# Designed miniproteins, single chains, continued (2): the designs that were tried, part 102

Each design is a single chain, and the fold is of that chain. pLDDT is the mean over its residues in the fold that is shown.

## One batch from the design tools (miniprotein)

Design m7786
Fold by ESMFold2-Fast:
Structure m7786 (fold): chain A 58 residues (1-58)
Amino acid sequence: PAPVEPSSEEVARVASEVAAKLREIGDKGDAGAAAAKALLAAGGSQEEARAAIAAAIA
């Protein structure tokens, strides 16, 4: 299935996957903080969660 827009739960799942990848890069401390922030935002707002994930990846 191809969703029109990501759900807050889907965003939260992506954030956890991003955290794992960032840790593999060798920045586990900062990666964990960024992912946690994205997950927290997903619980409140999808837009904030997406922004946090984009910032963490960038």
Scores: mean pLDDT 58

Design m7787
Fold by ESMFold2-Fast:
Structure m7787 (fold): chain A 67 residues (1-67)
Amino acid sequence: MSARERVVYNEIKKALVAAGVSEEVAEKAAKIIVESGKERITKEDVRAALIEAGLSEAEAEEVVARL
């Protein structure tokens, strides 16, 4: 993980935790998002990463609605 990816990872993780996601799930989702290499992260990207990290589709939708 580059220094830039680490900054993005920490910002995504903090946003997810603030939205009510557990720290472990937020870490996994943030890693999935930064590893995607996308220059811009959308709510759809966050939703997909949360589902892959172990949230249900309904739980992921509630989280992205708070972002």
Scores: mean pLDDT 79

Design m7788
Fold by ESMFold2-Fast:
Structure m7788 (fold): chain A 72 residues (1-72)
Amino acid sequence: SAEELLEKAREHLRKGDYEKAVEYFKQALEIDPDNYEALLLLSEAYARMGKQDEADELRKKAIEVAQKKAKS
């Protein structure tokens, strides 16, 4: 499930295993593309890997999702 993938991703993020964290967050987003938490945490993982452009794009998407949900 998306929840199990998010749990694994968060565990790897806490351990500093950013590559595996990214993999699990991407899998969670395949199931729920508008998961705000997954988008924010994936952005954080990319930022910690020095991939700032990828982090910024995901942060923008997270903001768009949050704005859409606030209006619905």
Scores: mean pLDDT 83

Design m7789
Fold by ESMFold2-Fast:
Structure m7789 (fold): chain A 58 residues (1-58)
Amino acid sequence: HMTEEEKRYLQLRKRLLEAIENGDFDAAVEAAREYAELKGIDPEKVINIVKSILEIKK
């Protein structure tokens, strides 16, 4: 059994990981923001982590 919210979470996680792997900064930031909102996390904290990851991967 999987809820609609859990399905959205898995979709956002997939989008975020693919964007990070591809180095698509804008897509990664957008997915991270949606993920943070879904989990009730500070979006600025998640965005800063994503920026750091993308910078390191270069």
Scores: mean pLDDT 75

Design m7791
Fold by ESMFold2-Fast:
Structure m7791 (fold): chain A 58 residues (1-58)
Amino acid sequence: DSYLEEVDRILLRALAEGVSPEEVQAIADEVLARLAAGESPEEALRWARERAEKAIAA
């Protein structure tokens, strides 16, 4: 699944940039919650990228 592979890449990059495993897990959980709520994979990916970049910048 191309979207799941892209989510994995986003999360691995956040870990590599020093984001805590707990925060990375929270991002993963929110992506799943957004998909379960009917958000498109593209919308969930956009949110995940923005959230991960914010976490890296913090």
Scores: mean pLDDT 82

Design m7792
Fold by ESMFold2-Fast:
Structure m7792 (fold): chain A 55 residues (1-55)
Amino acid sequence: NKDEIDKINKIIDKFKSLPKSVQDKVLEKAKELIDEGKPMSEVLDYVMEEIKKSE
């Protein structure tokens, strides 16, 4: 639905505003979670937590 799409877009925008070193670290860990078979909702939650820690 629109609220989920808006949430994802906000996550992407915030992620892109982070330093490149943090972006690379988050992407590497997100890839590991995906490779481990974690659901996308858990991966997105992880990315959001890392964004908040970097603010």
Scores: mean pLDDT 78

Design m7793
Fold by ESMFold2-Fast:
Structure m7793 (fold): chain A 81 residues (1-81)
Amino acid sequence: MRDAEAVRAALEAQRILADMDVSGKSREEVAREVAERLGLSEEEKEAAVRVATTGKFDAQNPTVGDYVGLVVRNWLAKRGV
């Protein structure tokens, strides 16, 4: 994966989250919606959900989805979710 691609996806994820109403949504639903709006693959969407819900990051082969999942997890944690 390209570092620039991960950084770009993380910044866009933050922008999407800022514009999103997360009220009544689970961490899984928020992660899925952010990944879908970013146009990520199904594998990357599943990675985003896994990292957002469990914190389990794939250190061996991180995808763009893993980084998006971290952004979602940290953003929701700051809001008490």
Scores: mean pLDDT 80

Design m7795
Fold by ESMFold2-Fast:
Structure m7795 (fold): chain A 97 residues (1-97)
Amino acid sequence: MVDEAEVKEALALIYSALARQALEKGDFDGAIEMAEKAIEIDPNNARAWLILGEAYYKKGDLEKAKEYFEKALQVARADPTAPPSLIERAEKLLKEL
């Protein structure tokens, strides 16, 4: 069934995928923009929070990176369907700060 919540989740997934692509290309500002759009649509998208943290980390903003990695972990741990690899990556990145 397609409802408003499912459409929002799908759009947030698309924006978080675009954010990851931007991050991989070294477009950190683009990654931030796309991740922020994903979060605006679905604030429970742990992947978008993780990407936002990674983008700030690459830009040298360690305080924002830490804040967003902690938020990604909080959101992921509250979601029983979150992939364990996302939690593991966020924990590893926090340890590297």
Scores: mean pLDDT 83

Design m7796
Fold by ESMFold2-Fast:
Structure m7796 (fold): chain A 65 residues (1-65)
Amino acid sequence: DENFEKAVEILVKEAGLSREKAEKIVKGAKQLADLGLGEIAVKELQSLGLSEEKAKEVVELAKKS
């Protein structure tokens, strides 16, 4: 869906990840967010090189997908 694709594209552009790896990470972020662990997902995305603002955007998009 559009929210999933947008989250994947942010990871590809901002963290330099392959699309395949970005898709796995977005799916993981969605699972964490669904468990109420969205802050942990944000921290993990920041460890991959995303800013806090971009990490939060990816988690929000993943949650909506």
Scores: mean pLDDT 84

Design m7797
Fold by ESMFold2-Fast:
Formats: structure tokens, C-alpha cells, sequence
Structure m7797 (fold): chain A 118 residues (1-118)
């Protein structure tokens, strides 16, 4: 069987983070995350993804809509030059605290992957 964690040139993919079991178990219908990558990610790219998700969590707690949260996450990733990213869909009816918790757990997972990359 293939290893749960894979690297090439010291890089991780989004799939490596998910396969390593670092993502939270989501509440049903609260969100959908589709792991996606066009290639290996560096520690810097993984940290940029973590920062984007933390920014999204802050906005959710401040009462931003799910659409605004997703938009800001995409803008932060684009500013960081990250072209490979999870497709994130959030349930618009989910409580802001639940959305924020999910985004913080995703941020922690990517930050953990970046730390292991070093």
C-alpha cells in the first residue's frame, strides 16, 4: 500500500494533508472541501493557505456571509500566488461559529503540513 504521507523535492500536495488525517471531521452539510492541486506545494504555499483560512474564520465570526468568506479566502490565495487550492463550499445556513471552527481546523492542518515540510 502507498504511504499515507508523500513528498517530492521536499514538497507536499493537498492530498498528502487529507490522507494524513489532519482535516477535521465536518458536520453534515456544513461544508464541502474538494482537495485539489496542480502540483506539489512548498511550505510557503501551505502557510499561505493556512493564513487564508484563518482570515476566513475571522470574517465568519465578524458576521460575514459564506460567500464573502469564500471570496476573501480566494483573494488571499491569489495575492500569495497560490494557484493550487481546495474548492471550498460553505453551507450558507450554518452558524458562523461552526464555519469559523471548520476554517480554523483547516488552517491548523495546512500549518502542520508546512511545519513537517521544514
Amino acid sequence: APPALAQQGGWFTADDVYEAGRLPEPPPASYVVIPGTLGPMTAEELEAIARAYRRGAELARAGASAEEVVRVIREELEKAGVKTVDELTLDRAAPPEVIAEILERLADAYAGAAALQR
Scores: mean pLDDT 63

Design m7798
Fold by ESMFold2-Fast:
Structure m7798 (fold): chain A 76 residues (1-76)
Amino acid sequence: VPEELLKELKEIKELAEEVIKLAKEQGDKEAIEKAKKILEEAEKALTENLSNQEYLEIFGGAKEELEKLLKELKEK
């Protein structure tokens, strides 16, 4: 796996942890479940024989969804 993809996955894990932490503090069970599913999907993608471009698209989408959840939690 290219180092760039491992770095992207690490960023996804860190974002998911932040979302889960804030969601727990707010009692937002739905946000916790969403963050967990996004992380699980990104990790599952690594078990598939995908192109580097397909990995970047999946990881990019995961990061965008997690950043949106984080913003929504911070604005509440």
Scores: mean pLDDT 78

Design m7799
Fold by ESMFold2-Fast:
Formats: structure tokens, sequence, C-alpha cells
Structure m7799 (fold): chain A 85 residues (1-85)
């Protein structure tokens, strides 16, 4: 289903942000700290979005929220990567 596909995409994005946060922390730099914070906030936002979507009764509403979460998560991941460069 579309909802299952979107959940998997968001879960993959959360994993990528979590991995980036660990890499950023390992640098022990100011830029690393900023990237770590951004990526960690992305993980928390993504997890919260998954939880919120699961409480919605409508599959259409679930899909819309998950799509919004993925878009926001992708932007946060890009920002964290740019900070870390």
Amino acid sequence: SKVEELKKRLEELIKEMAELALKAEAKKTEEGFEAEVTATLGVMYGASTLSAASKLESEEEQAKLLEEGIEKGEKMLKEAKEILE
C-alpha cells in the first residue's frame, strides 16, 4: 500500500539522519556539533511523524502526513550535510 511504502521511506530517511548524526559527532568540531543537532532533530521529527500518522484513521490523511514528514526530513538531511561539509 502507499502508506506502507511511505512509512518505509521515512524509516530509511530516519536511519540516514541517525548515521549522519554519529559521523558528525565523531568530528568533534563546531560544524560537527551543528550537523549532529540538525540530524538528531530530524530523527526526532521523523519518529514523531510516524507515531502521529499511526493514530490517524484515514489512509489518505496518513499518506499526506507521511509525505510532509519525508519532505521536511529530506530538507533537514540536506542542511545537516551542508553544515558538515
Scores: mean pLDDT 87

Design m7800
Fold by ESMFold2-Fast:
Structure m7800 (fold): chain A 80 residues (1-80)
Amino acid sequence: MEEKEKLRREAATLFAAASIGYVAADLLGVPEAAEKFRKAMELANEALKYIDEGKVDEARKKIEEARQLLDEGFALLNAA
């Protein structure tokens, strides 16, 4: 139970961060970063679905993939 709540909070935090990044990328005119953030949001939503289904390991993999895309998106923004 505690592990699911932790993963749910991580996925929700990633979705929020990616949403903020997407808006920033749009305002700064960096479409490559916006695409990374959009994909990160999709993966965070998939992670939340897996958490609800009790598929903790699958959720964790989606969270790690979303985090990687989030990092790539912010790296692109910093390079712009």
Scores: mean pLDDT 85

Design m7801
Fold by ESMFold2-Fast:
Structure m7801 (fold): chain A 80 residues (1-80)
Amino acid sequence: AGLTFELELEGVSPADIGRFFARVREVSEELGVRIDIDALELPPPGDHVGRTVFRVTITAETKEKTERAAEKVRELVAEL
């Protein structure tokens, strides 16, 4: 099963983005799902904060697993 969605983040630093990627990796390992993130827009190099757009693709054995992983990823975004 597969699920794709976009995340738009405003006012995030490169450090926040790094923490987000690290925690997404943890979710992938915990749930046994594949999470691919494509950066569609990144803040310019050297900016303290900026707008970031990611396309997230989750692949798992079941629809239930993909939706649980998507829920976890959205929770991580809310913590930024």
Scores: mean pLDDT 77

Design m7802
Fold by ESMFold2-Fast:
Structure m7802 (fold): chain A 75 residues (1-75)
Amino acid sequence: MTDEEIAAELRAAGHDLTPEQVAAIRAGQPMDLADARHVLALELHHGYVHPSLAPVRELIDRQAAEGKAAARAAA
């Protein structure tokens, strides 16, 4: 997928993001807290994983898995 296609899909999902910002994130450039929001959106919608946010993504996935396991145990 191109950066323009990714930006268009994210904007359709309610994330205000430009193709240039997508390119910068995919290149792994240093980011501030506002850019971290866009990186998380990219991970959730396109499966991209930024190395600096991998531990945060793992924590979220673990919490979701624990909730799913608890629901299965209760059923």
Scores: mean pLDDT 64

Design m7803
Fold by ESMFold2-Fast:
Structure m7803 (fold): chain A 62 residues (1-62)
Amino acid sequence: APSRAELIIRIGELLRENPEGLSSREIAEKLGVSQSTVSRLLREMLRLGLVEERDGRYFIPS
């Protein structure tokens, strides 16, 4: 299984490739991990300012 650090990097890469934003479900599907794992990591990344959330979609900060 990928480490937490590897997943954070992959989420960042995925969001850079999808500037229109992705939901936690879409990220989970694309990475092949559980939505609960992605949601927990996105919450941590949001707290750290690594991502932004609008209307249930996640983005790289402007």
Scores: mean pLDDT 85

Design m7804
Fold by ESMFold2-Fast:
Structure m7804 (fold): chain A 93 residues (1-93)
Amino acid sequence: LEEQARKLEKEADSLETQAMEAAANGDYETSAKLFREAADKYEQAARLYEQAGKPVLAEHYRRKAEWSRENAEKLEAGDQETADYYARMAKLA
């Protein structure tokens, strides 16, 4: 359970990074899709952590899933402030 959750967590983190890079490059459709894929994997990881008896860690990844879904919706809606935020982060990194 925990090893499987950890694998999903790493995959979700990678997708989230790719989503941020896509947003920074102005590809908001790809970014939104990647954020949704990350959210799905974070939610699956949270369920596995809960089954493994780690409710605090499960709640953390449920929160990350919610955040990723919200970012996907904002980018699809054309929220320029969200787009500008990721563009600035890419320049600072």
Scores: mean pLDDT 80

Design m7805
Fold by ESMFold2-Fast:
Structure m7805 (fold): chain A 70 residues (1-70)
Amino acid sequence: SEEEEIEKKAKNIVEGAAKLLEHFSREQTVAFLVKYGGLSREEAEELVDAVEAGDYEKAFKIAVEALKKR
């Protein structure tokens, strides 16, 4: 279903952001999420904030809502 596809993509975005933050700066991770993840700068910054805080539930919600807007 469309909902299941969005949830899978959102999970991949959150997991990808967490991995990027292990090796790259916050600014580089945000830029990557905007360019390749299809997020706005604001959405990418909020998602990175949530991941850095360990709030993966919030990060997942941000990714889901961003994907639903398209």
Scores: mean pLDDT 85

Design m7806
Fold by ESMFold2-Fast:
Structure m7806 (fold): chain A 83 residues (1-83)
Amino acid sequence: SAAEAQRLAEEAAEHARRLVEAFIREGEREGRGEEAIEEAERLVERERAELAASDLSPAERAAAEAAIRAAEEAVEEARRRLE
């Protein structure tokens, strides 16, 4: 259903955001905040390229797009915080 597809997209986005935030926070704890952000950026770019080449259902594509978008936003927010 449309409601189930939306729930999956929201869950995927929240999960991706938390993973990226945790990864960058760990990098900051180690004094490697900038390197962690750069690594997260590369991972997100790779995921976006893989999504573009993927043959997913509309619901799976929507969830993947939501996750990548949330990850991109988390990375950008971390960059702004370090400025």
Scores: mean pLDDT 85

Design m7808
Fold by ESMFold2-Fast:
Structure m7808 (fold): chain A 77 residues (1-77)
Amino acid sequence: NAKKEAENLLKKAREALEKGDFDTAISYAEQAIEKAKNDPKLVAEAYRILAEAYRQKGDFDKALEYERKATEALNKA
């Protein structure tokens, strides 16, 4: 089930964020988007994780880009 795989990947991404493993969090969130492409809420959650990870890395341009993508994904729900 792609949805359950996406949910599990998002859980791993959040755990990586909590540990400060931002590159690992980015990798899991990107994988979650691929699995969740038909679920706007899961896609939005993945983009929010990407935004937070890039913000913590000091990449504010990417953080803002992913915040916008999260909002856009929710518009499809």
Scores: mean pLDDT 86

Design m7809
Fold by ESMFold2-Fast:
Formats: sequence, C-alpha cells, structure tokens
Structure m7809 (fold): chain A 64 residues (1-64)
Amino acid sequence: KTHGEIGLAVREYIETGDKTPLKEVLSEKEYEMVVKAIEAGRRSGALAQAGVPAGDGGGFYKEE
C-alpha cells in the first residue's frame, strides 16, 4: 500500500461518494478511521461539499 493509492481512493470518495476503492486499499479499521476523518472535515467545512448552511438549518445531528 502506498500513500498515492490511499490518496486516490480518498479523492474518489470525496468526489463521487464511492467507498469501494477505500475498502480495497484499507483494512476495515483503517477504512472506518479514514471515512470518519473525511466526514469530520466535511462537517467542519474543510471539505466544502455540503449545501446546508451553518445556523438556522443546522443541529439535526446535535438534537439532544
């Protein structure tokens, strides 16, 4: 496994949502950690893919 292969799989997931390449290059635990990191980045706005603005429409995952 190389950083290049992992990077391409990460880019594919970010761009298309296809998790298959990640599962092929990573173990189950590594796959979950990488997906969790990508989703955390997306929610923080570092990966600007979501069309849901922060504020009035937010908080559905933080409903306590």
Scores: mean pLDDT 64

Design m7810
Fold by ESMFold2-Fast:
Structure m7810 (fold): chain A 79 residues (1-79)
Amino acid sequence: MSSEARSLLSQAKSLNNQGKTAEKNGDYKTALSLYTQSSDLAGRSVLLASEAGDDKLMREGIDVMNESYDNKKKVEDKM
């Protein structure tokens, strides 16, 4: 389970960074999609990490999920 949770978290971090690039380029629709996907994958990572008792991985996932969600809300306000 830790391997899947780590993979999902890695993907979520990548998508969040891609969303930041899209937002910087003014592509708010792409940024919104990327931040949404990042938040969803980070949330899945949190659930799997919680089930495995991996508190550190769960906290990292929560941080990515919150950042992606906040970025998504900021982009929605600009659309």
Scores: mean pLDDT 86

Design m7811
Fold by ESMFold2-Fast:
Structure m7811 (fold): chain A 60 residues (1-60)
Amino acid sequence: GPGLYVATRDVEGPAGVVLTLKKGDLVEVLREWEDGLALGRSLATGEVGLVGLSVLEPAA
């Protein structure tokens, strides 16, 4: 669901589509889709983009 998550690994992809993350980055999930994609905001960079839920875990 929406909320705070932590990136479990580095994520790279096309700028403006995929959210660029480093392992340990905090991500605010804004929306989830049934295919395991989410729209997230990186708290480190302020960027908004698509991220796979498989690379995120709930923040403790």
Scores: mean pLDDT 79

Design m7812
Fold by ESMFold2-Fast:
Structure m7812 (fold): chain A 65 residues (1-65)
Amino acid sequence: SLEEKIEKAKKELEKDPNNLEALNFLIGYYLRHGEFEKAMEYLEKMKKLGLKLEPLKEPQEPVEP
C-alpha cells in the first residue's frame, strides 16, 4: 500500500536522515501525485539534514556525471 510505503520512508528518514532512496521516493511520488508543496518540503528536509552535521568534515563529495 502507498500509505505503508510513505510511512516507511518517513521512518527511514528518522533512522537514517541521509537515506536518499526514501527521500527520492517521497519527492517523486508527491510530484507525480500533484503535491508539489509536499515534494518541496521533503527537499528542504534533505538539505537541512545534510547541512546540520556536528562532526563537520570535508569529504570528497561523490558525484557521477
Scores: mean pLDDT 67

Design m7813
Fold by ESMFold2-Fast:
Structure m7813 (fold): chain A 61 residues (1-61)
Amino acid sequence: SSELERLRASAEQLIAQSDSLEEALRFLEWERDVALKEGDEESARLLEEIIEEVRRQIAAA
């Protein structure tokens, strides 16, 4: 879907433009919580997938 494609692109840009992975993680977790509160299950699931990948990268650093 165009909305999920846009969300993924936005999240990737946020990660690339953040000063640290930890900063990007805080913003992504907030966006996930907003999606959950709004009942947007698909966006929340996509954000959780991206959050898990960012957390793995932090652990590997």
Scores: mean pLDDT 84

Design m7814
Fold by ESMFold2-Fast:
Structure m7814 (fold): chain A 111 residues (1-111)
Amino acid sequence: MHVILVIGSVDPEKLEKILKEKKPAIVLSATKGENHVIVKEIAEKLKVPFEIIPALEDINESAQLIAKKVTEYGKEVLILYGNSPKDKIQAELVKKFLEEKGVKTELVKVS
């Protein structure tokens, strides 16, 4: 099952293009505030299931929660991450935990 995970603030037009091409089984949002709304609106428009992963205070605990949620949906994930250095660090940390769980993981910067 194809899972797309969105971390941080990604370009909405590029996100829509990727979702149309990949047709994931689910889009998981590990973003903040208004970025959750943007991801949700695109997913709803394309009739793709959508779930919000709540942010935790600790970056490591957040990454572990995100990795756990991804494993509930599939063994392959495409991680889309934004322009912020924090987005890249979080995406790389999530990838590490997912690969330790045997999940095939690809990172793509979407800016």
Scores: mean pLDDT 83

Design m7815
Fold by ESMFold2-Fast:
Structure m7815 (fold): chain A 70 residues (1-70)
Amino acid sequence: MAEEVERLAEEGINSPPDEAAGLVREAMELLKKMPEVKDELLYKLILAAVHARGGTEEMAERAFKELLEE
């Protein structure tokens, strides 16, 4: 599971935004089924999701920080 989510996130970051959106959605559905998620994997997924929406790394970093701090 973790390796598949990481693969989908990495492909998302390296894909055009339209294709990245589909990959991120698939990764998020797998993530919901995981009992625990490492911060590193979560950051990669957020980075891919922000990329899919045409966002910046700064936006991804801010979203990740907010998620950890609630």
Scores: mean pLDDT 75

Design m7816
Fold by ESMFold2-Fast:
Structure m7816 (fold): chain A 77 residues (1-77)
Amino acid sequence: NPLVKHAEKLLEEAKEIYEKLKKGEISKEEAIFKIEELLGLTEILLGIDKIVNGKPNPKIEKIREEIKKILEEAKKL
């Protein structure tokens, strides 16, 4: 499923941004902005999958929740 593969890439990007934030390589503001963009893209993928397949893909749903958790951890720093 190409949408699942794209969502997996968005999750990996969110993890990389969080690692950079932990290392002080980017600002908290920049990290939050970028992770929020990735979350938004994941929500678009869920919307497309719901239209195409009549139901949101559970794998993309899990990825969305994981990106949300990364965002909340970034906000706590």
Scores: mean pLDDT 87

Design m7817
Fold by ESMFold2-Fast:
Structure m7817 (fold): chain A 74 residues (1-74)
Amino acid sequence: LSEEELKLVKEAGAPSVIYKGKVYKSLEEVEKIPDNSEVVLVTDSSSGGVLGITNEFKVILKSKNVKIKEIVDI
């Protein structure tokens, strides 16, 4: 990850998706990410609630042919 992406991960927390310097935190926001893009997914494996939401994000991202280039577990 770039230094800018690492900063966004720390500021955004989990669950979130990072695309081109922007943070997406809800299902509605994640649906707005362009098809065929690349994203960073931020999760927290110690939280079942966060894992549930990030799994829903994964379903949306897959339907849009979006590549998850990195999964960051905080």
Scores: mean pLDDT 87

Design m7818
Fold by ESMFold2-Fast:
Structure m7818 (fold): chain A 68 residues (1-68)
Amino acid sequence: SELLRRALRLLEEAKRAREAGDDVTAQRLLAEAVSLLRELGMDDLAREVERLWQVDPDAAIATLRALL
C-alpha cells in the first residue's frame, strides 16, 4: 500500500525530528501518519502506533514495516 509506505516515511521523519529536538515537527508528522492509518480504516493500528511512539519510536516504525 502506497499510503502505508507514506505513513512509515512520516514516522521515520518524525523520529529524526524528535532526535534533533524539534518536538513540534515530530508531533505534526506523527499526527499525519496516524491520520493516514485512520483513512485506511486501520484504527486499532493507529492507536497502537500512537502508544508505541510515546515509549519506543523504533517499535512503532517496526510495526508498520512488518506490514509491508
Scores: mean pLDDT 88

Design m7819
Fold by ESMFold2-Fast:
Structure m7819 (fold): chain A 63 residues (1-63)
Amino acid sequence: GEMEELRKQIEEALEAVREKLRKEGVSEEDIEKTIKRLREGAEKALEAGPTAARVAVAELQSM
């Protein structure tokens, strides 16, 4: 359903953020800390519903 598609988009956006941080020379430890925090926020957005989840996807894609 829509929520499953949004969860997939969040994971794809998190992978893009991870790659960007690697290109910027951020350490793997700091990348994982950042991704953990971003994933926590995205999970809260998913729990709040599709509108909040779409905002979370857009915010991650803008990073």
Scores: mean pLDDT 86

Design m7820
Fold by ESMFold2-Fast:
Structure m7820 (fold): chain A 66 residues (1-66)
Amino acid sequence: MKETARGIANQAVSLTDEGRIDLGVKAIESARDMGLLSEEGAKKAIEALKKGDSKKAKEIVEKDLE
């Protein structure tokens, strides 16, 4: 469900913005494991979060849901 994946992405962004990058990464990995994101989309979002680019990570998730 696209809305659930967006909710998880927003949580990952918030956690990353709080300096909890590990928890943000885990949120995206959970969405991937639930089948809400593609493997490639999740990988790209995680790479963006590790670079501190939470906005780019959210954009990647939205594009993956198209």
Scores: mean pLDDT 79

Design m7821
Fold by ESMFold2-Fast:
Structure m7821 (fold): chain A 55 residues (1-55)
Amino acid sequence: SKEEKKKELTERLAEKLRAKDYAGVQKLVREAIDSGLLSEEEAAQLVQEAADRVA
């Protein structure tokens, strides 16, 4: 489901942020937007949620 994919993406984003792999973060965001999983606004929100988990 979309909800399951969003949870998986948030976990992967948090992992990339912990590793300081900002290129990996950008790639995951781009793929999610291009596939229609997320809008640009939804992607920005998910990145913020992932960042909050690692701060």
Scores: mean pLDDT 83

Design m7822
Fold by ESMFold2-Fast:
Structure m7822 (fold): chain A 86 residues (1-86)
Amino acid sequence: MTSGDPLAVASEARPGDVLLITFDPETFDEEKFKEIAKQWNIEILDVPSENSAVVRITEKGSLEALLVALEKAGIKVLNIEILERG
């Protein structure tokens, strides 16, 4: 479904948007995720569960870059939900 697809959400995400990202718990590494998020100027607002993060997008295209970097690091993203528009 297009609204829950990480790539579809990434194409629609804008600076200021707040997102809930859900990861595959078998592949999720919180420290590696924080490192990659910082590299792409993704602001981490909360870590509400063992395999999820609430983030704010600060730059256009940063979410797409984050998803590519996470895939290369072996971290699988299952879902992205837009919680708030910037």
Scores: mean pLDDT 78

